# Ledger of designs, part 113: designed miniproteins, single chains

Each design is a single chain, and the fold is of that chain. pLDDT is the mean over its residues in the fold that is shown.

## One batch from the design tools (miniprotein)

Design m3949
Fold by ESMFold2-Fast:
Structure m3949 (fold): chain A 94 residues (1-94)
Amino acid sequence: MAEEEIEIISEAMKLLTPHLKAYNAATDAGDTEAAIAAVRQMKEDIRKAYETLGKEVALTAATFFAAIASVDKNPEVRAEGLRAADEVIEEIEK
């Protein structure tokens, strides 16, 4: 793997880590409202990262976010997460 690819993945994971902790805590508690809130916060931070860290980091973070949302056991959280990921990916790809 190129050092540059590792750096992009590292920055994407740093961006997602605090939100993943909040998301996992909400999911473990069965708190759908908190899980959806964490999903929406991840979307907003990915959008801000596009402006500050660039397209590669933002798209990498959005791809990880989509993958996490796709395996959620709660269909409401899954649908919101996938929608949020799709919207931010579409915005970045424009």
Scores: mean pLDDT 80

Design m3950
Fold by ESMFold2-Fast:
Structure m3950 (fold): chain A 87 residues (1-87)
Amino acid sequence: SDLQQQAQQLIQQMIDTVRTETDPGRALRNVLSIAGQVIRLLQQDPNVSADQRAQVDSLISRAIDRIRRGDFDGAFADMQQAQQVVA
């Protein structure tokens, strides 16, 4: 759906942020902003199951925690997995 495509593009923006942004505080602020948009889009899409929404929310929350801890590689992996869940 269009909402799933938008969510995938936003998750790609989060991935790009984690890959390119060297300032953890700026990376965290950008990811938090985009993450809220992703969750809202997936809640509005009837083609996304409750289990898929829960998986994406869990993965994004774990990625955010990892960014706070300086684990950018782990955050990247979690975001890639979230992008696959919404495909």
Scores: mean pLDDT 84

Design m3951
Fold by ESMFold2-Fast:
Structure m3951 (fold): chain A 109 residues (1-109)
Amino acid sequence: DREAELDRLLLELSLLYLDPNTPQERIEEALRRLLALEGVSQEEIDELIYSDENQSRLQELLDRALLRVLSDPALRAELIARLTEKYNLTPEQVAALKQRLADFEASLS
């Protein structure tokens, strides 16, 4: 199911993007998979990721992907659940994460 895979890749990209310890190459990998699923060729993806002129578009794509996840209550809840499981977050850390997501959404508006 292409739509289910798209949702998985959006969640994965958002998980990586929100983790300050994630290396840039891992974010680029996830974005590459997302763009490939949307029918973008590997050559076009490489140009987009590594072109200085496309750096603003790369940032826009990352912001749009995260905003899409945050704007969908089900995807937002799944993002929080996956972060909670992956990092074994306490209830206090989950509350802090929810606040951080709200602050980030406000900064994108």
Scores: mean pLDDT 78

Design m3952
Fold by ESMFold2-Fast:
Structure m3952 (fold): chain A 84 residues (1-84)
Amino acid sequence: MSKEEIEWEVELGLLQIGLAVAGLALARAETDEELREVIADLEALRARLEALLADPSVPEHVKREAAALLARADALIAEARARL
């Protein structure tokens, strides 16, 4: 595996963890401020996922996983916004 391939796999793993943490934070959110913080975190993760999908050098298997995570991020953002 090249250094670039390792970097993409690490980024994907961090995004997976970030979405899991954000999902748990959303489930535990009690205030509008906490909901806004979760939305901001999810929008940052979403931007990183879009960057992976836009990069022509990223392998197809990474892009497939990134697309699934992007759909999850969009669903969590919609859920959080619906609670504001």
Scores: mean pLDDT 86

Design m3953
Fold by ESMFold2-Fast:
Parts: structure tokens; sequence; C-alpha cells
Structure m3953 (fold): chain A 71 residues (1-71)
């Protein structure tokens, strides 16, 4: 995996933990957050989110912040 993608995944996980976001919602929009991501990138994101226990539904504002963090 590219070091850039690894850093982007870290930022996504930190944001998810801080905001208690539902990991399934992040995975559902993963292609918007990581538009240049490949299969390896998305598998790494799913694994990194495995310890995220948030239950809050992802909002449009959360999506905008995640896109800013990764682009």
Amino acid sequence: MKPEDEEKIKKVVEYAKKNKLKKEDILAVSSLILPDGNEETFKALEEALSDVEGSKTLTMEDLKELVKLTN
C-alpha cells in the first residue's frame, strides 16, 4: 500500500473515533473518501476500522470533513 493511502486511512480512523461514527457508514462512502483507492487500500481501511465502536450515523458534514482530510 502507498504511504499516502496509509496516512489517509489513519486520518479517517482518528476522525471516526473522535466523532463516534458508525464504521459501516464510512465503508459505504469509502470510494468518495478514497477515490484513487484500490482493493488493497479498501481492505486496509476495513481492517483499520475494526476497532471503531461508534454508533452515530455519518452526516453530510462528516463526509465533507473526511474528503478534506484525504484530498
Scores: mean pLDDT 82

Design m3954
Fold by ESMFold2-Fast:
Structure m3954 (fold): chain A 100 residues (1-100)
Amino acid sequence: SRELLFLQMELIAVGAGALVLRTAAEKYIPQIAAELVAELERLRARLEELGLLSPEEVAALDAVIAAARATRTKAEADAVADALDAALERINRRIQEAIS
């Protein structure tokens, strides 16, 4: 319950970060992406601790984190935000399955 609350807070933080990244002027993208990477690393650690992701799903999340670290342009930022929206939807589905 407490662990799921912290996970939900981390999911909200990543979702907010993705939205900020979508709306950012290009000159601020590297800074915003770096902050989002920190949130994603916390989320990844929590998901691993809870055993909610398969190795393939962990690898997919790691690929999105790597893309976020490399993000410099508006097109790259939009692609990362799209990938995060899809990843968050899959993670929320996993959580619903785990608590049902």
Scores: mean pLDDT 85

Design m3955
Fold by ESMFold2-Fast:
Structure m3955 (fold): chain A 110 residues (1-110)
Amino acid sequence: SKEEFEKAVKEALEYAKKAAELSKGELQKRIEEAREEFERAAKAALEDPSEIEKFKEAGKNLLLTLQEATHADKENQKKLAELTLKASEAINAALSLATELAREEKEKKE
């Protein structure tokens, strides 16, 4: 599941990057910042299970940011919606896998 987690994180980051590239100005900056925080939180969660809650929060913030960008950008709305859906699927997969990894580490200590 660690390899599956890393793959899901990578897929989420790639779709978020494409969404940022379609966006302009403040929306692009917000997506890039949310993407960087998500990547940072993912790396921290792999090293320390106590960081998994922060990773879940970063994932939710990235999803919200992508949804807000899709709503705000009328010109690119259809393509942003497609990228947001794919990013959402990858982020949700990563969040589910993070929960599973936390469970495995807890069972290993018991």
Scores: mean pLDDT 82

Design m3956
Fold by ESMFold2-Fast:
Structure m3956 (fold): chain A 75 residues (1-75)
Amino acid sequence: MEMKLEQEIAKGIALLSRGVAHTSAKSLPPDIAEQVRAIADAGLEQALALAEKGDVEGARKVVLDTLKQADAVAA
């Protein structure tokens, strides 16, 4: 039903965010790229756990916070 659709969307956003971070990291120095990838991977795990519990808003917030952390390291 539609409640499950919201969880799938949250999972999709988390996966896309990790993919974006990995793609952006290709243009960064290797040391920074590895840190960005590690941050993105950890954030994905947290967001997926929240989405599976039905906390779609929590998952979205974790994704945004993870992207901010990755961006700060890449700057």
Scores: mean pLDDT 75

Design m3957
Fold by ESMFold2-Fast:
Structure m3957 (fold): chain A 87 residues (1-87)
Amino acid sequence: SEEEKLIREGLRRTVREEFEKKIAELSKTLPKSEAELKAAEEMIKVLEQYRAYLETKSDPRKQTLLDTAEELIEELKKKIEEIKKKE
């Protein structure tokens, strides 16, 4: 549905913005690749906590948010593997 699409896109946008913000902050003291790796690891941790929080709720958006969070965690894990292969 259009509502589910907006919910998915909203979470994806929020995670992307926070991820880019974490990279920018960490890049002040770390090499870019190390900053990206650390930001990805920290974001996975945040998303796992968010997923656990969502599982305790009866929100009608719950399943869409859980599915989107799981997809984002998988994408971040793949990004970590790609970064490690380049080093």
Scores: mean pLDDT 86

Design m3958
Fold by ESMFold2-Fast:
Structure m3958 (fold): chain A 65 residues (1-65)
Amino acid sequence: KVIIVGYGEKGRKLREEYRAKGYDVTVIEIDPSKVEAGVILGDYEDKKKLEEAGILGADEIIIVT
């Protein structure tokens, strides 16, 4: 389980790469205009949004700046 924070160009490519490697990937994005199906709208500093994204079962969290 991998959590990616940020769904800009880099976040999109990372999601595709990790999914291609067989990982279950969840994305969190703070900008509503960048949210689409399978992306969680939220702030990664919000514990409830991290829990919704599956942080308790996550192997890795990647923050895309």
Scores: mean pLDDT 77

Design m3959
Fold by ESMFold2-Fast:
Structure m3959 (fold): chain A 93 residues (1-93)
Amino acid sequence: RLSPELEAALRAFEAALIAFGQDPAVPEEVRRKVNELAYKLGQALYNKDYESALKLLDELEALASTVDTPEAAALRAALAALKEVLEKELAKL
């Protein structure tokens, strides 16, 4: 069972990711790369590989930072919150 904080951060991330993917202002190449990294992030989280998950979050944040939209800003905020929760989970190990 995931912690309530991790579950909440993941739900916020998923919502922001969907909105970002539906934003017509996002270049198709950026959208494709974000989707590829999100898939890898899901695999890392499933395997409880939080070190790899944190690296993937940094890559997602860098890509989201290339886009100047409210949806990109929301995605960056969700990524930052998820990173903080994962760093706390990693510190417990």
Scores: mean pLDDT 84

Design m3960
Fold by ESMFold2-Fast:
Structure m3960 (fold): chain A 78 residues (1-78)
Amino acid sequence: RAVELLREAAERARAAGNDVASLLAEQAAEHAEKGNLKKAIATAQKALEESRRAGDEEAAELLEEAIEKLKEEIEEKE
């Protein structure tokens, strides 16, 4: 699920020392769990920008997958 990918991205960003990307990915997961999918996507996109800026390819890939899954979930539910 998108939430699991967002939480994994947060852990990888934290391991890389990118606390900002980690916090944003965790916030995106919280928004997704609450059903706030548009907010989750916007927050995950910010986390992706921070991960790309830091050169964290693993976190960026997980965030890209999570954003794709969140967009799929919006299409199915809205």
Scores: mean pLDDT 81

Design m3961
Fold by ESMFold2-Fast:
Structure m3961 (fold): chain A 93 residues (1-93)
Amino acid sequence: MRVRVRVRVYDENGNLLFEGEAETPEEIDELMRQVQEQIEKGQSKVTIELEDEAAGVRATVTLERSPFLTKEDMIEAVRALAEYARELAERAR
């Protein structure tokens, strides 16, 4: 597999609540739905790792709730990252 997405979700105290991994467009869609659900439930920190093994690229995005990054902003960022990761996985087919 060429593209891998790994997600970790933490509460306000830094405890790991959810961890998931996806490699196909369908798995990425499901994983990102679960991440959005966790954010809607009030979880404050999400770390998303995107790895493209063929290109040798690894990117990590951390979204942490603050006065400048609301729950709604975090959900929109997760959606944008999901669309990007899905496109990369589709091209890897």
Scores: mean pLDDT 79

Design m3962
Fold by ESMFold2-Fast:
Structure m3962 (fold): chain A 100 residues (1-100)
Amino acid sequence: LSPAEKELLALAEEIARLHAEYYEALKAGDLETAKKLEEELVKKENRLMALLYEQTGDFEAAVATVKEMRDAMDEGIKAGKSLEEIKEEVKRIVLEALKK
């Protein structure tokens, strides 16, 4: 994998972790922690989107990829999937976006 592809996969794993921690904070009623985690999650999603656009030249596809990742993470949490399963799913989504 190129350095950019490695960064994209590392960002995907970090995004999945932050998303899971965000939902755990919401479940605990810790709204202040949830807000901080959501802010970090959005920053990582924006970085992943920008890097995908840089690699592919397709901004609409980069936006759609981040939305697909968010939908997969939301459904994964709802279905009781492990963090490891969710990480593998979002990494798959990113790899498919890189292939066009």
Scores: mean pLDDT 88

Design m3963
Fold by ESMFold2-Fast:
Structure m3963 (fold): chain A 58 residues (1-58)
Amino acid sequence: GSSAQEMAKSALLYGGASEEEAEAAGKSLDGIGAGMMSSTAVMDPEMAARTAKLLYEA
């Protein structure tokens, strides 16, 4: 797993989501999205977490 996936999971759990929902959101960061989020997490982990939540809601 990437730090971006872990951040997305933590952010969703902090926001009151279930562990299952957080896991699903992390899986959504596959392929190109995962690479971009990994880079973003190094520069701005809070932005990465917010983007992951938006991907889950989309």
Scores: mean pLDDT 58

Design m3964
Fold by ESMFold2-Fast:
Structure m3964 (fold): chain A 89 residues (1-89)
Amino acid sequence: MAEKSKEEIRKFLEEAKKQDKATQELQGEILYGMAGIIIGVERIQLKRGIPADREALEIGKEMAEKALELKDSPAVRAVLEEIRRLLEE
């Protein structure tokens, strides 16, 4: 299912790029929020001794990368770096 989710995220980005700057920034914040939820769930699972879900992290990585394309922020970069660290195990 990750492939389909990643394709939907890419379509969201392409549609976002057709909008004005303020709308693009808002859509970037939406993708950032979704990536943050994914990493938050994985943090809880890891704390409970459950291994990280690599498929969920790959989806979160796509969301964070596309959020950065719409709006560059330290918060989005921090989420992306955390996802990357968990994927590098």
Scores: mean pLDDT 79

Design m3965
Fold by ESMFold2-Fast:
Structure m3965 (fold): chain A 88 residues (1-88)
Amino acid sequence: GSELVREVQQNTEALIEAARKGDITRIVGSTLSLVGLIEDLYLQGKDDLAQELRGLVNKLVSAAMRSDIEAAEQSAERLIAFLQRHLG
């Protein structure tokens, strides 16, 4: 529930901060944390939610890897809004 939203928010904030600094190692680390949450949703049988979350995470990570901070921030906001809508 709300704990998942908080954890994703913290991970997206860390990812954006790493992107601002061009820290590829930290971007990769934060990405693995987000992928772990997607896998946990699959293990819970929430396949549709996991698939949609994967698409949103992919957009966020792609923007961060390009150091496109504005796109990364917009992608993070969409990701959090999606989770709040479906889990809030």
Scores: mean pLDDT 82

Design m3966
Fold by ESMFold2-Fast:
Structure m3966 (fold): chain A 89 residues (1-89)
Amino acid sequence: SLLERLLAELEEANKTLERPLSRETLERLARALAAAGLRSLDEVWQLSREQKREIAEAAGISEKELLDMVLAYQVARGVKLLVEGVAKV
Protein backbone atom coordinates (compact mmCIF):
# COMPACT_ATOMS: atom_id res chain seq x y z
CA SER A 1 0.00 0.00 0.00
CA LEU A 2 1.01 3.66 -0.33
CA LEU A 3 1.10 4.07 3.46
CA GLU A 4 3.39 1.02 3.87
CA ARG A 5 5.73 2.32 1.13
CA LEU A 6 5.93 5.81 2.69
CA LEU A 7 6.52 4.32 6.16
CA ALA A 8 9.35 2.13 4.75
CA GLU A 9 10.99 5.22 3.17
CA LEU A 10 10.66 7.11 6.48
CA GLU A 11 12.17 4.18 8.44
CA GLU A 12 15.19 4.07 6.08
CA ALA A 13 15.65 7.87 6.36
CA ASN A 14 15.28 7.73 10.16
CA LYS A 15 18.32 5.38 10.39
CA THR A 16 20.56 8.18 9.01
CA LEU A 17 19.28 10.92 11.37
CA GLU A 18 21.51 12.11 14.23
CA ARG A 19 18.31 12.34 16.33
CA PRO A 20 15.88 9.65 15.08
CA LEU A 21 12.14 10.34 15.32
CA SER A 22 9.89 8.02 17.32
CA ARG A 23 7.96 5.19 15.59
CA GLU A 24 4.69 6.99 16.47
CA THR A 25 5.93 10.18 14.75
CA LEU A 26 6.98 8.21 11.64
CA GLU A 27 3.52 6.58 11.43
CA ARG A 28 1.83 10.00 11.83
CA LEU A 29 4.10 11.53 9.16
CA ALA A 30 3.43 8.62 6.74
CA ARG A 31 -0.34 9.18 7.16
CA ALA A 32 0.02 12.95 6.62
CA LEU A 33 2.07 12.41 3.42
CA ALA A 34 -0.43 9.83 2.09
CA ALA A 35 -3.37 12.16 2.91
CA ALA A 36 -1.63 14.95 0.92
CA GLY A 37 -1.44 12.58 -2.09
CA LEU A 38 2.34 12.14 -2.02
CA ARG A 39 3.75 8.85 -3.32
CA SER A 40 7.37 9.37 -2.20
CA LEU A 41 9.37 11.59 0.20
CA ASP A 42 11.23 13.20 -2.75
CA GLU A 43 7.92 14.77 -3.88
CA VAL A 44 7.98 17.02 -0.77
CA TRP A 45 10.39 19.40 -2.59
CA GLN A 46 7.67 20.03 -5.23
CA LEU A 47 5.19 21.31 -2.62
CA SER A 48 4.54 24.94 -1.71
CA ARG A 49 5.81 26.26 1.63
CA GLU A 50 2.22 26.29 2.91
CA GLN A 51 1.68 22.61 1.94
CA LYS A 52 4.94 21.59 3.68
CA ARG A 53 3.84 23.45 6.82
CA GLU A 54 0.41 21.74 6.76
CA ILE A 55 2.01 18.27 6.46
CA ALA A 56 4.47 19.01 9.29
CA GLU A 57 1.62 20.32 11.49
CA ALA A 58 -0.54 17.23 10.75
CA ALA A 59 2.42 14.98 11.71
CA GLY A 60 3.11 16.98 14.89
CA ILE A 61 6.62 18.02 13.81
CA SER A 62 8.30 21.26 12.71
CA GLU A 63 8.81 22.16 9.02
CA LYS A 64 12.57 21.87 9.72
CA GLU A 65 12.14 18.29 11.02
CA LEU A 66 10.12 17.42 7.89
CA LEU A 67 12.83 18.82 5.58
CA ASP A 68 15.59 17.11 7.61
CA MET A 69 13.72 13.81 7.10
CA VAL A 70 13.41 14.37 3.32
CA LEU A 71 17.14 15.22 3.12
CA ALA A 72 18.01 12.10 5.17
CA TYR A 73 15.92 9.99 2.76
CA GLN A 74 17.77 11.43 -0.27
CA VAL A 75 21.16 10.81 1.42
CA ALA A 76 20.14 7.21 2.26
CA ARG A 77 19.11 6.64 -1.38
CA GLY A 78 22.45 8.05 -2.60
CA VAL A 79 24.42 5.79 -0.22
CA LYS A 80 22.38 2.74 -1.32
CA LEU A 81 23.07 3.52 -5.00
CA LEU A 82 26.84 3.78 -4.29
CA VAL A 83 26.88 0.50 -2.30
CA GLU A 84 24.93 -1.32 -5.06
CA GLY A 85 27.37 0.11 -7.65
CA VAL A 86 30.37 -1.32 -5.75
CA ALA A 87 28.67 -4.77 -5.60
CA LYS A 88 28.65 -4.86 -9.45
CA VAL A 89 32.45 -4.45 -9.68
Scores: mean pLDDT 77

Design m3967
Fold by ESMFold2-Fast:
Structure m3967 (fold): chain A 93 residues (1-93)
Amino acid sequence: GDEVIKLIEEARDILQEVANKLDAKGTKEDILNSASLSVQVIALSIAIELARKGKVEEAKELAISALEKALPIVEKEDPEAAKKLKELKEKIE
């Protein structure tokens, strides 16, 4: 259980960094993309709480869904962050 939590926490932290970079750019498009990533950060935080309560499979499903929704935005802004998120998603499965 602890290993899944650490993987989701790492993915959440990467996603938050990309969201912060987009928000800092200040264009309408970047702010909207940042807000979209922030929704997925919330989903990853919920996944961590599910894993802490022993609902590991539900946590994995939610985390994978959140990462799939975030990846198109992250790929455009930060391809290296997207690569790391894809690797984390594979480990979460």
Scores: mean pLDDT 90

Design m3968
Fold by ESMFold2-Fast:
Structure m3968 (fold): chain A 99 residues (1-99)
Amino acid sequence: SMKFEMEIQEGVVQLMLGVMKLLVDKGIPISKELTERFTQSAIELAELAEKLGDIETAQYAKKMVEDLLKLAEKTGSKDSVKIAKEGLEKIREILKKME
C-alpha cells in the first residue's frame, strides 16, 4: 500500500529530524551524510504524497527540510545548507505539480 509506505516514510523523516535537533542542542554539528539521507527521505515522502494527491503531507515534507535548513545554518554547516536548499527546490517543484 502506497499510503502505508508514506506513513512509514513520514515516521522516518520525523525521527531523523528529532535526532538532528538533539545533536544540535548538544552542540554537535549536522553531518553532510545525515543531511543527504534526511533530504532524500523528505523528497521521497513528497513524491509519495504527490502520487496519493496528499498535499498536506507534501507541505509537511517541505516544512521538515525548512527546519533542517535552519539547524544547518545555526551550526554553520555550509555543505548541509547547500544540500537542504537543493532538497527544498525539489520539493517545491513537486508541490507546484500538485497545484
Scores: mean pLDDT 87

Design m3969
Fold by ESMFold2-Fast:
Structure m3969 (fold): chain A 99 residues (1-99)
Amino acid sequence: KEEEEKRKKRQELIDQVRKLMAESNKNYDEAVKYAKETGSPEAQKLADEAKKLRDESARYGQKAIKYAFEDVEKGEEYLKKLQELNDKMKAVTDEIKAL
């Protein structure tokens, strides 16, 4: 029974990581596009922040997927960090759009 629960949690974790990574990448692409269109130093600085968040999201996403197979609970901790980074990425992208 515990094995079935772990398999379900693993699949849900992987699916959630993929969803959050897709959202983060979309928001980053928008941030870069709008920063380029505005041409402002402020927009470029925010785009640089978005790049750092994207790189950190990729790192935590990779760890979440890796630990989904090794230690599901640890994978869930990395998923939580990925969610926090996704929220920050959205905020930065929204700030660029408001410039």
Scores: mean pLDDT 84

Design m3970
Fold by ESMFold2-Fast:
Structure m3970 (fold): chain A 85 residues (1-85)
Amino acid sequence: SAREREQTVRAAKGQAAVADSLIAEFEKAKEEGNTLRARRVVAYLRALKPGLESLIEEAEKYGDFETAAQLRAVLARIDAAIAAA
């Protein structure tokens, strides 16, 4: 439905904002040499992945391949941050 599609888009924007904030926190923790904080932020980034994967499946179910592609880009940025840890 249109409402479900709109909710998925809103959730996608919310998850992207959370990911960007956590990536910034990770970079700051690395710059400060705070290894414990960096590890905690990486754990939070890992915890976002299942929710993003669920949203990708939901977006594709509604034929919203643009939102699905945007969410895959967010996952790629998360994976890059995890690999840099």
Scores: mean pLDDT 85

Design m3971
Fold by ESMFold2-Fast:
Structure m3971 (fold): chain A 68 residues (1-68)
Amino acid sequence: SLAEVEANVARVVAWLESQGLEEEARAVREQFERFLAQGVAPAEMRETLRLAAAILAQEHGLPPLELP
């Protein structure tokens, strides 16, 4: 659902900010605000967010973030 996507975006943003990755957090927030404005399907946004979180964890040597 859209509410689940918004909650997961907030979770990823908070996680990135907690790691000092504030530019990456801002980029994630801005990209998903654009997806919402463009009417991208919630399921596609959720999968894209999950993939983005995994890539960021890998690139920055962070443990995987568990999303609900």
Scores: mean pLDDT 82

Design m3972
Fold by ESMFold2-Fast:
Structure m3972 (fold): chain A 71 residues (1-71)
Amino acid sequence: SELEELQNELDQLSEEISTYLKDKPLEEQEEEILRIIKEVEDKLEAEGKIGDELARLRAEIEAVKDYLREK
């Protein structure tokens, strides 16, 4: 399904973001994560695909944020 594809893309993005941003300042890393979160939220809201799927996507993004913040 489309939402399963988005979840898989977020999982892959988690690894790509970690690799891509590892040499960037923390401020820049956080800024890019926030941008991604906002874009995903806006997209799902416009499509009317809110609820459990949005909660799952937010949890995935939040995990990425925590990972980068702690590292």
Scores: mean pLDDT 62

Design m3973
Fold by ESMFold2-Fast:
Structure m3973 (fold): chain A 67 residues (1-67)
Amino acid sequence: SEEEIRKEIERLTEEVKRIVREHMDRLGVPEEDVQELFERLEKAREEAKDGRELSHKMSRIIQEFLR
């Protein structure tokens, strides 16, 4: 259902943001850069129609950030 898709999108976004913050803190990444990354993840959440598309968008954003 659409409600289940919405819940999955919200769950995935929050889980990814938590994991990313933990790793970025350990790597000493500045808070300003972490906030920029989070803004990109939130935009991906708003644009994604389902969990699969969200996962693809977030994966690309994180991959590009870590290069």
Scores: mean pLDDT 81

Design m3974
Fold by ESMFold2-Fast:
Structure m3974 (fold): chain A 96 residues (1-96)
Amino acid sequence: KKEEELIEKAIRQFAEEVVRIDHPDLPADEQARRTEELVAEIRKKIEELRKKYPNMSLRQAAIEAVREVAPKYALQGELLIDYAYSQLKLGELPPY
């Protein structure tokens, strides 16, 4: 459950960044619309990959989906997903 929420947050942050870089001159509402379209495309690809490769982890599927949907920004997407998982590990560590 927490992992799914982290992946959704990472994908949304990635999509927002990609849209801002590729479409800086678009108004905020149009950028938001394109962000939602990119998020939906990445989510669809994750589901397709997990159906085709049932042993693929959610993390691995998310990284591969970003690579296939936005190959120009694949490294940035991988780093965002890795960062999201690092936050989960830190949240599971003792608070001291």
Scores: mean pLDDT 79

Design m3975
Fold by ESMFold2-Fast:
Structure m3975 (fold): chain A 83 residues (1-83)
Amino acid sequence: SAALREQLLKEAEEAKKEIEENPDMSIEELAEKARKYGKERKFGAMIVYLKEMERREPGKSLPKMEEIAEELKPLVEEAQAEV
């Protein structure tokens, strides 16, 4: 729906602003933010933080991103079932 798309874009824009205001966040801090937003079902923000991790340190980020994906898989599947 248009409302869902607007919500995801708004979440992504807020997350990008947080990253711009906090450029010194470590990969570990970015991972924790992605995990937090994923648990809150703010998937637009979660995706932005995961992309920032990949952009800064792809090799170091990949294992952490896989761990986050496995941890959040039940929440993502539940959200998909609600559509």
Scores: mean pLDDT 81

Design m3976
Fold by ESMFold2-Fast:
Structure m3976 (fold): chain A 74 residues (1-74)
Amino acid sequence: TPKEDVITFLKKMKELAIKNGDKEVAKLLDEAIKKVEEGDWLEAFRLFQEAVGRFSPEMAKEVQKIFDEIMAAS
């Protein structure tokens, strides 16, 4: 389902943020996941956009790679 796909993507991004030691990005992504699970898509999107704005160039490249892998599997 679209909800499960979004949660999977957000969880993979959160794992990268944790691996990179970025606790603030990891927290924003964790809160976005909870909002998706609650059905609050507008707040989830806002939190996601805030997390994206805080990505390092390395984090942004890894996120793009994960996105491409998920899209290729669909």
Scores: mean pLDDT 80

Design m3977
Fold by ESMFold2-Fast:
Structure m3977 (fold): chain A 100 residues (1-100)
Amino acid sequence: KEKMLKILEELYSLPSIGPFLSLPDESLEEFRAKMKNPISLEEIEKKVESGEIKTMEELKELFEQMIEAYKKLYPEDSILYKQAEEVEKKFRELYEKLEP
């Protein structure tokens, strides 16, 4: 649990994190139409705190689903897609350090 919360705290410090903190109200219907499982970092954090996410592997799977969904919504040359890649890279670096 503490390792998972530390990863989330580090991700929240990224300048590019804003779009991933919560599901945008105006695009929620578009997210649901295109995403297998629409989720935000805020919802992931709540699931970690409640004990629904119990392992680092579960956190990784859910985070990767979130990032994949954002990448499917936006073109590869968009700012939002590039921000998703930056957040994904930071997560992988933190995961490797805390769960080698």
Scores: mean pLDDT 71

Design m3978
Fold by ESMFold2-Fast:
Order: sequence, then C-alpha cells, then structure tokens
Structure m3978 (fold): chain A 94 residues (1-94)
Amino acid sequence: MEELKKEVEELLKEIDELEALLRQVAPDESLQPLELSRQGLEALLNNDPEKAIELSQQAIDTLRQLSTVIDEGVELLLKPAQRVKELAEKLLKE
C-alpha cells in the first residue's frame, strides 16, 4: 500500500511533465486523456480505486477514438492511462 502510493506520486509527476509539454504545442482535446489519468491517480491517493478505474478507462477510450487522427501521440498518452488502471486493480485486490 505505501509502495503503491509512492508509485502513484511518481506517475503524477510524469503526467504533470507531459501535460506541461503538451499544453505548449497541442490542442485541448489531446490534454483530456492526460487530465483524466491525473484525476485517476488522485483518486488512488484518496483510496478510491473504483473511481480511478472509471477515470483511467475514460482516458483509454478517448485515446482509442483519437488514434484514427493522431496515432503517434496517442501511444504516449495511452501508457499512463493503462498504468493507472493496473494500479487501481491491484489496490482492489489488496
């Protein structure tokens, strides 16, 4: 549990760095999956893994719809969303 929170904090930092970079060069629509992933990590920190799964799944679904238009960027954003879901599922099993 404590180690999981450390990993969540590390992922939040990575998401913040990606969002700052994307905000400089990308349309707002491309930021939504990253924001949803951040909200999912915040839900994990608040011991709400069910909300984290919901938010990360929304991010994944949004990225899959965008892959038809922006395939290269979608792959970079999909990885954080999938990781949030994995961490939330692990928390639910504990």
Scores: mean pLDDT 73

Design m3979
Fold by ESMFold2-Fast:
Structure m3979 (fold): chain A 64 residues (1-64)
Amino acid sequence: SDARQAEIRRRHAELLELSIKATDDLIKLMKENPDDTELIEKYSAAKFQDLMARIEAVRKELAG
């Protein structure tokens, strides 16, 4: 369905925007805390988990 494909593209664009924001926030954190590797690693892991959870939520929403 063209409508389904348009919805998938829209949701992908939303996830891309979130990924860009997360990357910008991480760069800021690294600049403000360059020697705090534990903080950087924990933040990166948390943002990765959040993004993966959002991708799975979108996938399930679009599937069912």
Scores: mean pLDDT 78

Design m3980
Fold by ESMFold2-Fast:
Structure m3980 (fold): chain A 73 residues (1-73)
Amino acid sequence: GEKGRQTLLDISKVSKDYNQRLGDVVNQAQQDAQRKSSDPQEVQQIYQKMGEQSQKINDERKKKIQELLEQYK
């Protein structure tokens, strides 16, 4: 029905938006690391922060999709 179709569209949109955010985080980290390539400590911190942000984005995406599925009941 319409409710099911809307839920799938919402999930698709959420997934797309989170994939874009993840890509932006990775691209920004790579640019920052290249700019700071002469400082190994800053480069390590940049990639550590990237990993933490990527994990948070993935966790938020999973939670948001689960919330949308719960609303489908």
Scores: mean pLDDT 82

Design m3981
Fold by ESMFold2-Fast:
Formats: structure tokens, C-alpha cells, sequence
Structure m3981 (fold): chain A 84 residues (1-84)
């Protein structure tokens, strides 16, 4: 994966998480399903970037931002599950 594409994926992931946040109160079950799919997608992207760019500081910066989103998505998923 080119790093330019990884940066684009990061911006789309950020936008997706914000849209899920907006819908969570109206459709908590739908939000849970979207978060579960997003978490799997983010984990796959992180592993791919680590494998393809192991010693690249720019790739590491992108991976760190994906890990922040992953942690935020996991926390939101846990909070929504508690309301169910």
C-alpha cells in the first residue's frame, strides 16, 4: 500500500467514526455493527503497513494515528454494548 493511499484511508476512517458517533443514539445496534467492521478493517490496515513499511518513520506516524482511531472505536463499542 502506498503511504498516500494509507493517509487517504486514515481520513476516511476518521470521517466514518464521526458519522457513527452521530448515529449512535438513534441506532445503537447499527453503530455496534459498523464499529465491529471498522475495528477489523483498521487492524488489517495496521498489520499491512507494519509488514510493507517496517522501518519507515512516515508509515509509523500513520500507524500510530490508526492505533488511536482503533482504541477510540473499541472504547465506543464497549460503551454502546453497556447500553444494550
Amino acid sequence: MPLSLAKMELEYAKKTLEEVKKRADEDPQGAIKELERMIKGLENLIERLKKEHPDDPEAQSIIDEFNKLLEEAKKMLEELRKKL
Scores: mean pLDDT 84

Design m3982
Fold by ESMFold2-Fast:
Structure m3982 (fold): chain A 65 residues (1-65)
Amino acid sequence: SHLKKAQEAYKKGNNEEAAEHYRKQAEEEERRGRPQLAHALYSKAANLEGNDQEQYEHSALANRL
């Protein structure tokens, strides 16, 4: 499964590959009628792709507003 491949890639330190597999699993969950689970998996993928900087920038903007 894509979830298993995502965990394997993450364990090997390949966050980009892990994120791609989490996204593929999210697409599969959408096809199965589980949009909430798909959303959670998309969020994990975004975080793993080094979205930390983008999240911090968004947080800083929100705190300034």
Scores: mean pLDDT 71

